# Designed miniproteins, single chains, continued (2), part 66

Each design is a single chain, and the fold is of that chain. pLDDT is the mean over its residues in the fold that is shown.

## One batch from the design tools (miniprotein)

Design m6423
Fold by ESMFold2-Fast:
Structure m6423 (fold): chain A 119 residues (1-119)
Amino acid sequence: AVVLTESGGGTVAEGGSLTLTSNVSGVDFSAQALAWFRQRPGQPLVNVAAISPDGRLTGYAPEVAGRFTISVDFAARTATLNMSNLQREDTAVYYSGAGAAEGGGLDAHVGPGTQVTVV
């Protein structure tokens, strides 16, 4: 079974920073595209950041571009989201995700979610 273990959520002042980390097990880590999603109250789940299986290509939603950075540590099997200049609108539950990019489809697994609150 694929398991994503998340940490680093919490409460932070507007303009502050937080780092979210996801440890990924039960899957070939080097074959996974890794992502962070978020869900605000009453809103749909939205992809905010993604990184390719080789770690060379990154993508960000326009509202977080320049403020959020996604990275991977292949040896530690971790994907990290560094969040800077946090705004009150960044208050959401953040979910890590892992999906195989092979075969023209994406079998995605999503973590349990980590609360981020900007005050």
Scores: mean pLDDT 81

Design m6424
Fold by ESMFold2-Fast:
Structure m6424 (fold): chain A 68 residues (1-68)
Amino acid sequence: LELTEEAKKCLEVALECLDAGDLVSAMVALKEAIKVDPSAKAKLEEALALVRAGDVEGAKKILEELLK
């Protein structure tokens, strides 16, 4: 998966928000990452769905794999 530098920064912000328990800001950051880099849309939509379902650990795992 090809992530732009801009999308990676959005994902780092999303991870920080998830660690802080700020799910709303995490969702905003994930939506911004999708807008910046649509190539990652499928995986980022999965992470967004997990955040909405309360599966913070599952969402973090997806984001960490994308940033690896």
Scores: mean pLDDT 81

Design m6425
Fold by ESMFold2-Fast:
Structure m6425 (fold): chain A 91 residues (1-91)
Amino acid sequence: MELTKEQLQEIVRTIEEGRTDKAEAIFKLLDQDGDGVINGGEFVRVMTKASSVAERPLSLAEIAQLFLAADKDGDGVIDFEEFVALVETNA
């Protein structure tokens, strides 16, 4: 499903502000396939759209670094625990 501008802004704010209380809701928005993980393509696509509505746009390199920081297992997907850890580090 297409994310609204408000949902995209909330994703950026949740990550930047370290809002772990919102991590589950934001994870579900990023998990566009509903498979319980966020793949690299979903993450890059959503974060690229989110950067267009953020006060400061994120570069593709910054988005890629966020994904690599979250993907601790190196399996090319982010599970919920990895996503919570990303939010907690305010990355």
Scores: mean pLDDT 74

Design m6426
Fold by ESMFold2-Fast:
Structure m6426 (fold): chain A 69 residues (1-69)
Amino acid sequence: SSARIELLKQLAEIQEEKGKEFEKAKDYRSAAEHYQLAADYYEQAGDTDRAKEMREKSEEARKKAQEAA
């Protein structure tokens, strides 16, 4: 369903923006979790390129979280 794909993309965008807000707050653990959720929604929507970008952002945020701990 095209409506389902549009909703999944909207959910992915919401999670991506939450990831950015947590990243600005230097809450890298929360940023990583939200970027991972964005990746999962983009993947379900068939947007494999954006899913890959979000996974990479999640991995970088997890790395920063470990450096800050």
Scores: mean pLDDT 89

Design m6427
Fold by ESMFold2-Fast:
Structure m6427 (fold): chain A 64 residues (1-64)
Amino acid sequence: MEEIIEKGIEAIRNGDFEKAEKYATLLAIHKDIEGLEKLVEAAREVGDYELAENIEKAIEALKK
């Protein structure tokens, strides 16, 4: 999972929305909430608040 988190953060920092969504989806399938939270932090750091909100919504769905 660490490699997926790293690739997700890299995709977010590079503005590659499609890859960022792919890695977020993989983390969600594996129920890696901590990994998803790291992607949210990276999205907020680059100012992509819409992506951050979408990932937070996925985290909320996994907790139910």
Scores: mean pLDDT 82

Design m6428
Fold by ESMFold2-Fast:
Structure m6428 (fold): chain A 70 residues (1-70)
Amino acid sequence: MPIDEKEVGLSLARMYAAIGDLLASQGKLEEAIEAYREAIRLAKEAGDSPEAKELIEEAERKIKELEEKM
Protein backbone atom coordinates (compact mmCIF):
# COMPACT_ATOMS: atom_id res chain seq x y z
CA MET A 1 0.00 0.00 0.00
CA PRO A 2 1.54 3.35 -1.01
CA ILE A 3 1.98 5.85 1.80
CA ASP A 4 -0.60 8.67 1.62
CA GLU A 5 1.70 11.71 1.73
CA LYS A 6 -1.26 14.00 2.55
CA GLU A 7 -2.26 11.85 5.54
CA VAL A 8 1.38 11.86 6.76
CA GLY A 9 1.44 15.66 6.40
CA LEU A 10 -1.77 16.04 8.42
CA SER A 11 -0.36 13.75 11.16
CA LEU A 12 2.80 15.90 11.32
CA ALA A 13 0.63 19.05 11.44
CA ARG A 14 -1.26 17.63 14.45
CA MET A 15 2.06 16.80 16.14
CA TYR A 16 3.39 20.35 15.67
CA ALA A 17 0.10 21.80 16.98
CA ALA A 18 0.47 19.62 20.11
CA ILE A 19 4.10 20.81 20.51
CA GLY A 20 2.84 24.40 20.19
CA ASP A 21 0.26 23.77 22.94
CA LEU A 22 2.97 22.37 25.23
CA LEU A 23 5.36 25.28 24.56
CA ALA A 24 2.57 27.84 25.12
CA SER A 25 1.71 26.19 28.47
CA GLN A 26 5.39 26.65 29.48
CA GLY A 27 5.35 30.37 28.55
CA LYS A 28 7.61 29.78 25.51
CA LEU A 29 5.46 32.01 23.33
CA GLU A 30 7.87 32.55 20.40
CA GLU A 31 8.64 28.80 20.13
CA ALA A 32 4.90 27.99 20.40
CA ILE A 33 4.08 30.40 17.54
CA GLU A 34 6.78 28.80 15.35
CA ALA A 35 5.35 25.32 16.09
CA TYR A 36 1.82 26.48 15.17
CA ARG A 37 3.12 28.10 11.95
CA GLU A 38 4.77 24.80 10.97
CA ALA A 39 1.48 22.99 11.75
CA ILE A 40 -0.42 25.42 9.46
CA ARG A 41 2.15 24.96 6.65
CA LEU A 42 1.90 21.14 6.85
CA ALA A 43 -1.91 21.20 7.07
CA LYS A 44 -2.11 23.44 3.96
CA GLU A 45 0.17 20.99 2.09
CA ALA A 46 -2.01 18.06 3.29
CA GLY A 47 -4.90 19.41 1.18
CA ASP A 48 -8.43 20.73 1.42
CA SER A 49 -9.95 18.39 4.05
CA PRO A 50 -12.28 19.44 6.91
CA GLU A 51 -9.68 18.18 9.39
CA ALA A 52 -6.92 20.30 7.80
CA LYS A 53 -9.16 23.40 7.76
CA GLU A 54 -10.10 22.94 11.44
CA LEU A 55 -6.43 22.55 12.43
CA ILE A 56 -5.42 25.66 10.43
CA GLU A 57 -8.22 27.77 11.97
CA GLU A 58 -7.40 26.60 15.52
CA ALA A 59 -3.65 27.16 15.08
CA GLU A 60 -4.21 30.64 13.56
CA ARG A 61 -6.48 31.55 16.52
CA LYS A 62 -3.83 30.32 19.01
CA ILE A 63 -1.07 32.31 17.25
CA LYS A 64 -3.20 35.48 17.48
CA GLU A 65 -3.87 34.90 21.21
CA LEU A 66 -0.13 34.40 21.90
CA GLU A 67 0.89 37.47 19.84
CA GLU A 68 -1.53 39.57 21.93
CA LYS A 69 0.39 38.43 25.07
CA MET A 70 3.79 39.46 23.63
Scores: mean pLDDT 81

Design m6429
Fold by ESMFold2-Fast:
Structure m6429 (fold): chain A 66 residues (1-66)
Amino acid sequence: AAAAQARAGALGERYLPVIRLTKRFLDAIPDDLPLEERGNLTAEFGRLAYEDPEAAQKRLDELEKA
């Protein structure tokens, strides 16, 4: 029973940076974007953050600098 919670905890440590980066991205993109486009961009960034957190961080830094 505790094994699922322990595994979820380990996954949470992995996903927490993804969630943080994705939240920063959501805050960085323009508020005037249509909800659907905003959702699609956020989902694409979330995927990048999961697959390559370093590339996602770099992309976010470039977006925030612009």
Scores: mean pLDDT 70

Design m6430
Fold by ESMFold2-Fast:
Structure m6430 (fold): chain A 78 residues (1-78)
Amino acid sequence: SLAREYTRELLEETEEKAKELDKEEREKLISETVARILLASEAITLTGLTPEEFEELMRTEEGRRRLGELLDEAVRRL
C-alpha cells in the first residue's frame, strides 16, 4: 500500500538523520516522524492521495489546511 511505502521511506530517512543528532534532537525528530506517519496513514487511506501529493500538501500552511478539508469531507462520506 502507498501508506506502507511512505512509512518505510520516512522511517529509513529518519534513522539516518537521527545518527548525527544529540539525544534531545533525536527524540524530537522521532516524535515528529511518528506524528507524521500517523497523519499520512489516515490521509492516504481515507482520501486516496499518493505519498508525493501528501508531502506537497504538508509543505505549506495552506496545503495542511487543504489536507484537513479533504479529511473532513472523506469522513462525512462514511
Scores: mean pLDDT 77

Design m6431
Fold by ESMFold2-Fast:
Structure m6431 (fold): chain A 68 residues (1-68)
Amino acid sequence: LIDQLSDPDPAVRRAAALALGESGDRAAIPPLIALLSDPSGRVRFAALVALGRIGGEEARAAMEAYLA
C-alpha cells in the first residue's frame, strides 16, 4: 500500500491513500504528507482524509499547513 502512493496512476495513489487511512498505519504518515503536494486534487484530498483518520501531531500540523 505505501509503495502504491508513488504509483504513476492517480487512481491507484488515491485508493492506496484511503486504504492506509482506514488501516490506521502510522508508518503511512510521512508518505501521506508528501502526497499533499500531489498534482491530482483528488489524490491530495484522499491524503488529507487519510491523515485525519490516522491522526497524530505530525499529521495535524501538515493538514493545517495545507489548508492555510
Scores: mean pLDDT 76

Design m6432
Fold by ESMFold2-Fast:
Structure m6432 (fold): chain A 99 residues (1-99)
Amino acid sequence: IDEKEVAEAMVLMMISVAKQLAKKGDYESAAEMLEKAIELGKKELGEKHPMVARALLELGKAYEKLGDYEKAKEAYEKAYEIGNEEIKKEAKENLEKIE
């Protein structure tokens, strides 16, 4: 196991924790966790890594629940730019709802 495999596992765990926080209504803590996951993913995996795209999509959802539509839009736009087809589709659908 190399450093990137450990970083992938950490980012995935952080996204999972953030999703559980959001499910409990703790969108502030969810957003903070996702921001940390994105920072770690960018540093260790690269800015265009699929895990970074997933974390950006989930961050957009958290900001949307917090009523921060400007930050939500920015996160969804970044997820669309770097995401795979499934992430692009979900990011586009969420952008259309808040535009």
Scores: mean pLDDT 87

Design m6433
Fold by ESMFold2-Fast:
Structure m6433 (fold): chain A 88 residues (1-88)
Amino acid sequence: SKEEIEKALENGIGLIEGLAKTDPDPELSEKLAELAEKARELLEQGKYEEALEVIREAFVEYYRHHHPEEYEELKEELEKLKEELIEL
């Protein structure tokens, strides 16, 4: 449902905001903060696909730096979520 999607996107943005605040890399921290803000603006505009793409970009950047082995799994899970949004 729309409510479930909005909640999932809000949770994703919250996780990115948390990662930005706790990340020891200042360059990555700033990038994650900017992406979280952009995703929040898109969500407020009802642009769910665009918000999800920005959330995906943020997690990709984080996992590429800290967990390169998890990177491919994360990409597959985010692609599935995007397909679910399109099927609404």
Scores: mean pLDDT 80

Design m6434
Fold by ESMFold2-Fast:
Structure m6434 (fold): chain A 56 residues (1-56)
Amino acid sequence: MNAEEAMEIAEKNAVYAASQGAVEEAEKYGREGAEAARQGDAEKALEAGERAYEAG
């Protein structure tokens, strides 16, 4: 898995969580995932995306 792919997953999970009413937490984890992807840390970006999904 590469950083771009992990970032895309994080964004999709954040959008899903927001639709379920967890807007604040989804936004937080979405930002963490984006930052991790910029740093090249695909594992951290994926983890943030999963947390955004669970927040929803």
Scores: mean pLDDT 69

Design m6435
Fold by ESMFold2-Fast:
Parts: structure tokens; sequence; C-alpha cells
Structure m6435 (fold): chain A 96 residues (1-96)
């Protein structure tokens, strides 16, 4: 069914966003240890890429209302992962 296909795509986008934010956090922290400016730019690049994935998931929820609750819950998970990355990067920069 169309709703099943949309749900699968939303789940894939959400999982990609969570993983990108988690990997981005690790990468940014490694870079900050060597070059604070490079680490900040990397974190900003990751955040922009994750925002694009969130926008794609939101568009699917708007196009297929049946998956909107799944989209909203998934976006909340991605936003929490981005927040964890942002807070860790800010603390690492502050200690640099």
Amino acid sequence: AAAEAAAAEVRALVEAGVQAARAGKEGALRLIAEDVEAGRRYAETVEAAVEDLVAQARALGDAVPEVRPLTEAGIARVEEAVKEMREAVEEAVRRA
C-alpha cells in the first residue's frame, strides 16, 4: 500500500538522520581536538545534511497523512540526536 511504502521511506530517512548526527558528533569531536574551526564547520555541515533529511521526511508526512504521526515521532528523535551533537561540540569548543 502507498502508506506502507511511505512509512518505510520515513523510517529510512529518520534512521539516516539519527546515524548521521551520531557519526557527525564523533567526527566533529575528533576534528575539534586538532582544529577547533574545522570541527565547528564539520558539525555545521552535518547539521545542514540532517536538516535536509528531516525536510524530506516532513514532506512525506504532508503528502501521506497516514504516516504523519510516524514522521513527527521520528523527527523528534532526529532533533534529539542533533541536540546531543550540538551540546557536545559546544562543550568541546569551550574547553579548547
Scores: mean pLDDT 88

Design m6436
Fold by ESMFold2-Fast:
Structure m6436 (fold): chain A 119 residues (1-119)
Amino acid sequence: MVTLTESGGGTVAEGGSVTLTSKISGDVNLIFEVGWWRQRPGQPREQVASIDMFTGEVSYAPEVAGRATISYDKEKKTLYLDLKDLRVEDTAVYYDEAVVLGKGGEVVWGEGTPLTVVA
């Protein structure tokens, strides 16, 4: 079983930066994709960034392109999302995800990490 353990949220000033982390436990060879999603107040959950675990290809949502960096440390089994030039609209609960091989691409979610950006 793959499990995701998130950390690194909290309250941050506008214009600042934050690093969100997720420690992955279980067999990472079963993981096709890892990424970060967010749910902003009054909005549906949306994808922020992802890594294809076979190719290393990264992708970013247009809203965070140029401000976000996603990376994975294979030795630490840790997924990172670095966000810079934070805006009040970056206020959301952030969820890490892993797409696990088998049964049609099962998605495993973290519990959610709140981030509040204050002006």
Scores: mean pLDDT 84

Design m6437
Fold by ESMFold2-Fast:
Structure m6437 (fold): chain A 63 residues (1-63)
Amino acid sequence: SMEEELRRGIETVREWAGRVTDPEARERVMRLIDEAEEALKNGDYDTARRLIEEAGDLAWESL
């Protein structure tokens, strides 16, 4: 389901965030993930997906 797909995305980005050594970048990634979780809880899949993509991009660029 879409919910399961988005939950897996959040978990993946959360894993990457743990490997980000720059504290400001890590904090921003975690903030975006928190917002994505809130959007997902509210059924706003479009917003959740966008936030997961933003968080993922930032985390990956910061590895």
Scores: mean pLDDT 86

Design m6438
Fold by ESMFold2-Fast:
Structure m6438 (fold): chain A 100 residues (1-100)
Amino acid sequence: MSEEEKLKAVEEIAEGLRAFADRMVALSQAGATQHELDVLAVAGEMYALAVFIEHGIYDEKIQKLVLKAIDEVRQAALNGDPDAARATVEKALEELKKLV
């Protein structure tokens, strides 16, 4: 993968994870059920897998990092902790930056 392709994939993952966290937080604050948050998390995982396929991301460490961040954001939203959800994304993005 070229450096330009890696940077574009990282940018798309970063934008997607931040948007996902903001959406989960907003929904949780609006009184979303566990089922609704679970459905959004599955949609987030499917979108991440699509991005991995489109950009040829076969690195298991990158895939696991992103999928773990999605699950941790879901858990933070379920616990009513929007700051933890945002912190999880930023921590995952710093770790992702070290892998590319």
Scores: mean pLDDT 80

Design m6439
Fold by ESMFold2-Fast:
Structure m6439 (fold): chain A 61 residues (1-61)
Amino acid sequence: MEELRKELEEARQKAIDALNAGDLATASEWYRKAAEIARQLGREDLAKTYEAAADNLENPG
């Protein structure tokens, strides 16, 4: 469980780093990965939050 939490933090940080670099595609991929890890941790609400972030980057309106 501890390793998955660390992976989640790393994925989240990489998504933020990509956003700051203007790489929306890479940021979206890392948010999708963060959502997957969050589900493995039993954190469905958190997973939905990361999926919504990825969706917003792919379909910014």
Scores: mean pLDDT 81

Design m6440
Fold by ESMFold2-Fast:
Structure m6440 (fold): chain A 65 residues (1-65)
Amino acid sequence: SALYEQGLAAYAAGDLEAAEMAFALAISQDPTNAEAWRNLGRVLEDMGRHEVAARYYAKADAIEP
């Protein structure tokens, strides 16, 4: 989706807050997008939110193991 692609572009640019917002919106539009859940987890890891990131990785694995 366009929001998922925006999240990837923001993350590549180092804009972690923009990436978090875009991936969260991508998930709200398509909660089956496992890669959006994984990438949101990576953003949260980079922001130092390790426990929250682990929960998002677990959600991605539940959708696509």
Scores: mean pLDDT 87

Design m6441
Fold by ESMFold2-Fast:
Structure m6441 (fold): chain A 53 residues (1-53)
Amino acid sequence: SLEAGIAAFEKDIEVSERAIKAAEEEGNELTRSLFQIALDTSKAKKEELEKRL
């Protein structure tokens, strides 16, 4: 369902945000950048599903 998809992307956003913070604390710019892309993608997908509710 759309609601289940939204909830899944909300979890992905939370995971990506935590990973970005950890990467920043480690000084791992590559990992930070990769998770930033994942975060942006999950936010876009969540918005797409929300538009269909």
Scores: mean pLDDT 86

Design m6442
Fold by ESMFold2-Fast:
Structure m6442 (fold): chain A 67 residues (1-67)
Amino acid sequence: EAARRAALQAAADTYKKGADIAEKNSKFYEELTKKYGDVFRDIAEGYKKEAEAWKKLADRYQAEADA
């Protein structure tokens, strides 16, 4: 039980960290889009979607760890 909870918590923490990094990258490429044009827009949107997906995974694993 404890080992299973620790593994699920580690997974949740990993996905939370990844989501935060992806969100920061999205904002970085949004600023590049403003300065250098739309070529960076698709990259910014890609990172935003990645952050949302990883947040959902983090929430799921956190819920399982807390169960």
Scores: mean pLDDT 82

Design m6443
Fold by ESMFold2-Fast:
Formats: sequence, structure tokens, C-alpha cells
Structure m6443 (fold): chain A 60 residues (1-60)
Amino acid sequence: SMVKAVVVKDYTATSSDEISLKKGDIVEILEDLGGDWVLGRNLKTGEVGKIPGSVLKPLP
């Protein structure tokens, strides 16, 4: 089963390794990178990159 989270706050990427997110987007968690960072895929856009865990709420 996919591990998913919902984006609870808009996020603008600050580095080329990161992706930008909109509140309400659903993210597939690919890897826990530690330090409040995950590697994720935005299921709306298909973009893959680093996401701060602080903008995510786990589903369910």
C-alpha cells in the first residue's frame, strides 16, 4: 500500500532538490530522509523531490 499524506500548507521550493506544493495536494511518501524531510511524489503534478514533513499530515 502507498504511504500518503495531505499537504496542509502551501510550500514553495527553496532548492532544486525540492518540489512546490499546494494545500490539499496528496503526496506519496517514497522515503523518510530524516530531519523533518521526506522524498515524496505529488500525485496531482507527478513531481518527485524533497518535502518538509512539517507541511504534511499523514493519511489515515
Scores: mean pLDDT 85

Design m6444
Fold by ESMFold2-Fast:
Structure m6444 (fold): chain A 103 residues (1-103)
Amino acid sequence: IEERKKAFEEAARRTAEEVIAQITYLQPELEEALRALAEPLLKKRIEEGHKYIEENPEEISVEDARKMGERAGFEAAVEAAHRLAVALDPALPEALPELEEPA
């Protein structure tokens, strides 16, 4: 279980950081604001993922946990970006469609 929890958290945090970096590449002053918005969302998704792994220890492999973590991190960063874009409207609304897949 611990190995799967670690894989999930590491994948989630890495993916969120990568997405934040991509969103803020041309506006680095927004990076801290976006990280601040993403952190509570990311923490909640990690806690939910850890609970799911604990409740389904026989069903979730390390690879599954990593993939779930990547999705959680991506979704947390995109939700944070959406919230920031709405707050700054109309400055950033068009950035979101390009972030639908973390690949």
Scores: mean pLDDT 74

Design m6445
Fold by ESMFold2-Fast:
Structure m6445 (fold): chain A 55 residues (1-55)
Amino acid sequence: EKEEKRKKILKLIGEILDAIGDIIDAELEGKSEEEIEELEKKYKEILAELKSLED
C-alpha cells in the first residue's frame, strides 16, 4: 500500500515536470494569456494533489 502511494507520487512529479515544460513552450510560442493561465491551473491542481499525498 505504501509502495502504491510512492508510485503515485513519482507519477505526479513527472506530470509536474511535463506541465512546467508545457508552460515554458507556450510562452516561447507566444500563446495567449488565457492558454498559459489554463496550463498554470493544471500545474496548480497537480501540485495540490501531490501535497495531499505527503506523509
Scores: mean pLDDT 80

Design m6446
Fold by ESMFold2-Fast:
Structure m6446 (fold): chain A 74 residues (1-74)
Amino acid sequence: MPKTIADYVYELAELLRNKAPKEEIVKVLEELLETIPMSEEKRKKAEEYLKKVKEAKNYEELREAVGQFIDVFF
C-alpha cells in the first residue's frame, strides 16, 4: 500500500527516538517529497528544511530541522 504523510511522520519519529544516522533520516524525507503530492509552496518550504537537515551540525539541529519539515504539512 502507498505510504501516507502519517506513515512518514511515524517513521521519522521512530528514527529520531532511536537516534538514527542523518543519512537514514534524509532518505525518508527525500522519499516523502517524491511520493506525497503537495502544492508548489509546500514543496519549496519542505526542500528548504530538507537542506537544513542535510546541513545540521549536531543531533539537536537535526531534530529541529526535521520538526520544521513536518510542520510544513500541518
Scores: mean pLDDT 84

Design m6447
Fold by ESMFold2-Fast:
Structure m6447 (fold): chain A 87 residues (1-87)
Amino acid sequence: SEILETVKEAAEKILAAVDANDKTAALDTLYEMTRKTVELAEKENKEKVRNIVLLLAQEIVRAILANDKEKAEEYLKLLIKRVEKHL
């Protein structure tokens, strides 16, 4: 699934950016992932996937801004798991 691949690739890149203390790179990657994934989910009529991505992206933004690496990782793993379940 292009949606699942996009989310997984972005998650690895976001975690690497957070590890490097590069908030701008982490947020830019999350923003582009969210835009692409929402567009794909809408095109495929996957409303549950769209809603999951939008909800968890908000929590990931908060974790990145708070420098909470553990929460960022937790929400990224939850995002992957829930997207995979509802595809």
Scores: mean pLDDT 88

Design m6448
Fold by ESMFold2-Fast:
Structure m6448 (fold): chain A 75 residues (1-75)
Amino acid sequence: TEVLKETAYRTLRENAPGLSDEEIRELAERIGEAVAALDAEGVLEVSREAIAAGADPLAVAEIESLAFMAITVAK
C-alpha cells in the first residue's frame, strides 16, 4: 500500500545514512510491490539487501514486521 511505501521510505531515510535517496526510494517501492503481490519472500529479499547496504537491522526488522502484517491481513 502507499502508506507502507511511505513508512518504509521515511524509516530507511532516517536509519540508513549511507544509502542515497534513489536507493531508499527503490527499496521502499520494492517492499510495497512485494506486499501488494502477497510475496513474503520478496519482502525478505529486499530486507536483506537493505541491511547489506548499511541500513540499521532493527529499523529494517520494523518495516519487515509491518509488511508481513499487511500481507497477513490482506489474505
Scores: mean pLDDT 81

Design m6449
Fold by ESMFold2-Fast:
Structure m6449 (fold): chain A 65 residues (1-65)
Amino acid sequence: MEGARRGAAAPGPGAAAAGAGAWEASKVTNDQGSLRAAEAGERYARAGDAEGAARASWKYSQIGA
């Protein structure tokens, strides 16, 4: 968990897009699984964890399709 520089400001377009996308979709689906995935995606995006954000999007896409 060192090297937090990558998570600083988290300007990564992939991570930010994944978090934003999950958030927007969770608003429409209004499903508990999708809601949790959106929250996780936003947190991962803030931390600059593109992989974590992708996992959250994965979860939401499976439920909120």
Scores: mean pLDDT 56

Design m6450
Fold by ESMFold2-Fast:
Structure m6450 (fold): chain A 81 residues (1-81)
Amino acid sequence: YEEEIKKDPNNADAYLRLGEKYYVNGDYEKAVEYFKKAIELDPNNWYAYQLLADVYAKMGKTEEADKWYQKALELANKRLE
């Protein structure tokens, strides 16, 4: 994943997968950082918002988690229309 980012720093999918790696390893702060980078590069990727919300929920930041869950749902609904 780090090599993919070095080759293409605009690769939103590489940042998303790197965030998932840190999330699985329990490094929630780094997971948040990389998911935010993925969202910055691809703001219509509802799945990235869903993962960001999941990390905030794991950190006990329920207010932040709710905001990102709401955004993920909004984008997922637009995709189907």
Scores: mean pLDDT 77

Design m6451
Fold by ESMFold2-Fast:
Structure m6451 (fold): chain A 64 residues (1-64)
Amino acid sequence: SNEQKIAKLETLILMYEIVIGAERWMIERTRDNPELVARNEETIRLLQEKIEELKDELARLKAS
């Protein structure tokens, strides 16, 4: 059902946001290593792209 799909998408978005928080914490801890910072920043970028895809799908489901 749409209600179950909405709940799953909202949970996934929250989980990815938590992971982004952890990656940001790692960046602060590794800021003296540019290679690790770049890797973690790229991970955040990919996760943010995934969140936007999920938010778009969520908006479509809520409009239905």
Scores: mean pLDDT 86

Design m6452
Fold by ESMFold2-Fast:
Parts: C-alpha cells; structure tokens; sequence
Structure m6452 (fold): chain A 62 residues (1-62)
C-alpha cells in the first residue's frame, strides 16, 4: 500500500493547531493506512506533536 506523505500531513497539522486555539479540548483521530510503518513510525510522531499542542488523540488504522 502506498501512503502519500506529501503536503497533506503538514497542512493538516497546521489546521489542527489553528483549531486547537479555538477549542483546546479538541479530540483528534490519527488515521493511517495498513502496515507497520504508518502505525509504528508516523502515527506515534503525529500523536506526540498533537499532544504537545494540548490535543486529545486517538489512533485509527485502516
């Protein structure tokens, strides 16, 4: 499975940061494609970044 890691993730993170300024209790679900790379590498990094911004994070693998 090909997971496009281009501009979409940085853009989404920026939008989430902006929304967190309006609602600090925002819950974010991190969705990644099937495979260990997304779950074991990308999702934990994104979760850590979102949690550092004060977001509540759920992981979802598809």
Amino acid sequence: TVVPGRTSLPVQLKKIEEQLKKNPDLTVTVVTGPGGYGVEVVAPQVKAQLESLGAKVEKLVT
Scores: mean pLDDT 62

Design m6453
Fold by ESMFold2-Fast:
Structure m6453 (fold): chain A 82 residues (1-82)
Amino acid sequence: AIEKGRELAERAVELGEQGKRAAEEGDVEKARELGEEATRLGREAGKHYFEAGDAASGAGAALLGIGSGLTAFLAARRAEEA
């Protein structure tokens, strides 16, 4: 559970950064999709840590994934409104 949680959290951060770059390149649709996936993976990582009894790491992983997804969404919104 912990190993899978860590892998999902790392992937969530990576997808969020890819989404931000896609938005900066004007691909708003791809940025939103990557942001949604990053948020989903972050929540899933949190669940795996929580099930393993590490609520603090679970909360951290979920917040990192959600934050990465939000960064991609905000970048996509700026590109769309520019």
Scores: mean pLDDT 72

Design m6454
Fold by ESMFold2-Fast:
Structure m6454 (fold): chain A 71 residues (1-71)
Amino acid sequence: VDPEKLHQEILEALGLMSISIAVQAVKNGKMSIEEARKFIEESIEKLREKGASEETIEKLREYAEEKLKKV
C-alpha cells in the first residue's frame, strides 16, 4: 500500500466522520445548519493542516453540502 494514498484515505475518512456527526446533530436538533457548516469547515481546515490534498478537501465540501441539503 502507498503510504501517501493511505494518508489521504485516513484524512478523507476523518472528514466523512466529522460531516456525519454534524449532519446527525442537525437531524437531532442539537445543532443548526449554520453551526454544522462551521464545524465541518473547521474540521476540513484541520485536515488541510494535516496534509489533506485540495482534491480530498473539495470532495468533503461537496459531500457536506449534499448531506446538509437533505436535512
Scores: mean pLDDT 85

Design m6455
Fold by ESMFold2-Fast:
Structure m6455 (fold): chain A 51 residues (1-51)
Amino acid sequence: EELNKKLKELKEQIEKVRKERLDRFYGPALRFSTDPEEKEEILKLLEELKK
């Protein structure tokens, strides 16, 4: 499944973005993001971290 590869990539990005402190730009990033891809990735990263 293509989703399997995407999940692996998201895990790597999660660890990288974790250092950037997602909580800091969760709100403004989502509100000001005009790129649907970025918005979706930010949401997935934060949801995964909250688990």
Scores: mean pLDDT 65

Design m6456
Fold by ESMFold2-Fast:
Structure m6456 (fold): chain A 75 residues (1-75)
Amino acid sequence: MELVEEGEKYKKEGDYKKAGEKYKEAGEKAEKEGNLDEAIEYYDKAAEAYKKAGDMKSALEAGVKAGLLRIQKWL
């Protein structure tokens, strides 16, 4: 949960790039642990944060990852 807490902290501070990085790390951790729902949630939050930061490449990458995990959930 510390990565999500750091993401929320950076978001409150207006550092959307760092918020996106922390949410992405949380998504990667949840994915490795097999927590697909949490991974999807955190990658979505990373995409939103990166979009607000103007980092459209990272936003797209995080959004695609969340979409792929949604498909994987039904395999």
Scores: mean pLDDT 84

Design m6457
Fold by ESMFold2-Fast:
Structure m6457 (fold): chain A 70 residues (1-70)
Amino acid sequence: MAEEAYEMGKRVAKELLKQGVTSASEIARAAAEEARKWADKQGLSPAEKEQVVLWAIFGAADALEEARKA
């Protein structure tokens, strides 16, 4: 779950960066929203849903940092 959520956040951030979106808050919101939709489809509890949202935000933040280094 954590690894899958992290990779999901990273993917969302990379796609938004390709579209010219560079706002950390906007990227974080998109990653969180994607993670919530995924968690709902998986039937996760509210606590598990919060965990996958946090991991997706971490993945998005790491991808954004990597892009800014280049």
Scores: mean pLDDT 82

Design m6458
Fold by ESMFold2-Fast:
Structure m6458 (fold): chain A 99 residues (1-99)
Amino acid sequence: VAERLLAADPDNAVALSALGDEYFKQGKYEEAVELYEKALSLDPENAIALYNLGLAYAKLGKYEEAIKYLEKAAKIAEERGNYKLAEEARKKIEEIKEK
């Protein structure tokens, strides 16, 4: 679980992202953003963390920031062969632009 990984290494990007996911599921979007941003400070090209950060910003109504991070996530995911994540990020960008 994320809490145990973070307790062992508080600068573990994977543990920080996983903890961010738990806060996101609880509707604590501001706290999720902080955790994803910390994870990305350690691993700036983590496409999954970029995607989740974009989703958290969208939940907070910060659509410009959401689109920015989702576009970056899509680009990095596609460059690394994760076409499913790139497609999901582009789909979320379209959904946000319609609102």
Scores: mean pLDDT 81

Design m6459
Fold by ESMFold2-Fast:
Structure m6459 (fold): chain A 65 residues (1-65)
Amino acid sequence: SGADATARARELIARAEEALAAGDREKASQYLDQAGGYATRALSLGDEEGAREAARRARELSKQL
């Protein structure tokens, strides 16, 4: 479901934050890329609100790369 895709994007965003805190920019970038894919899937499955929130958070974290 769209909500499941949003939950997965959110999980990957949390992993990206952990990677950034550990200084692992490459792993953080990989997690954010994967999160973007799940946010796009969430949008296609009808979770427009969750997709927008996840995309916004991922974009904010990308500024720290």
Scores: mean pLDDT 86

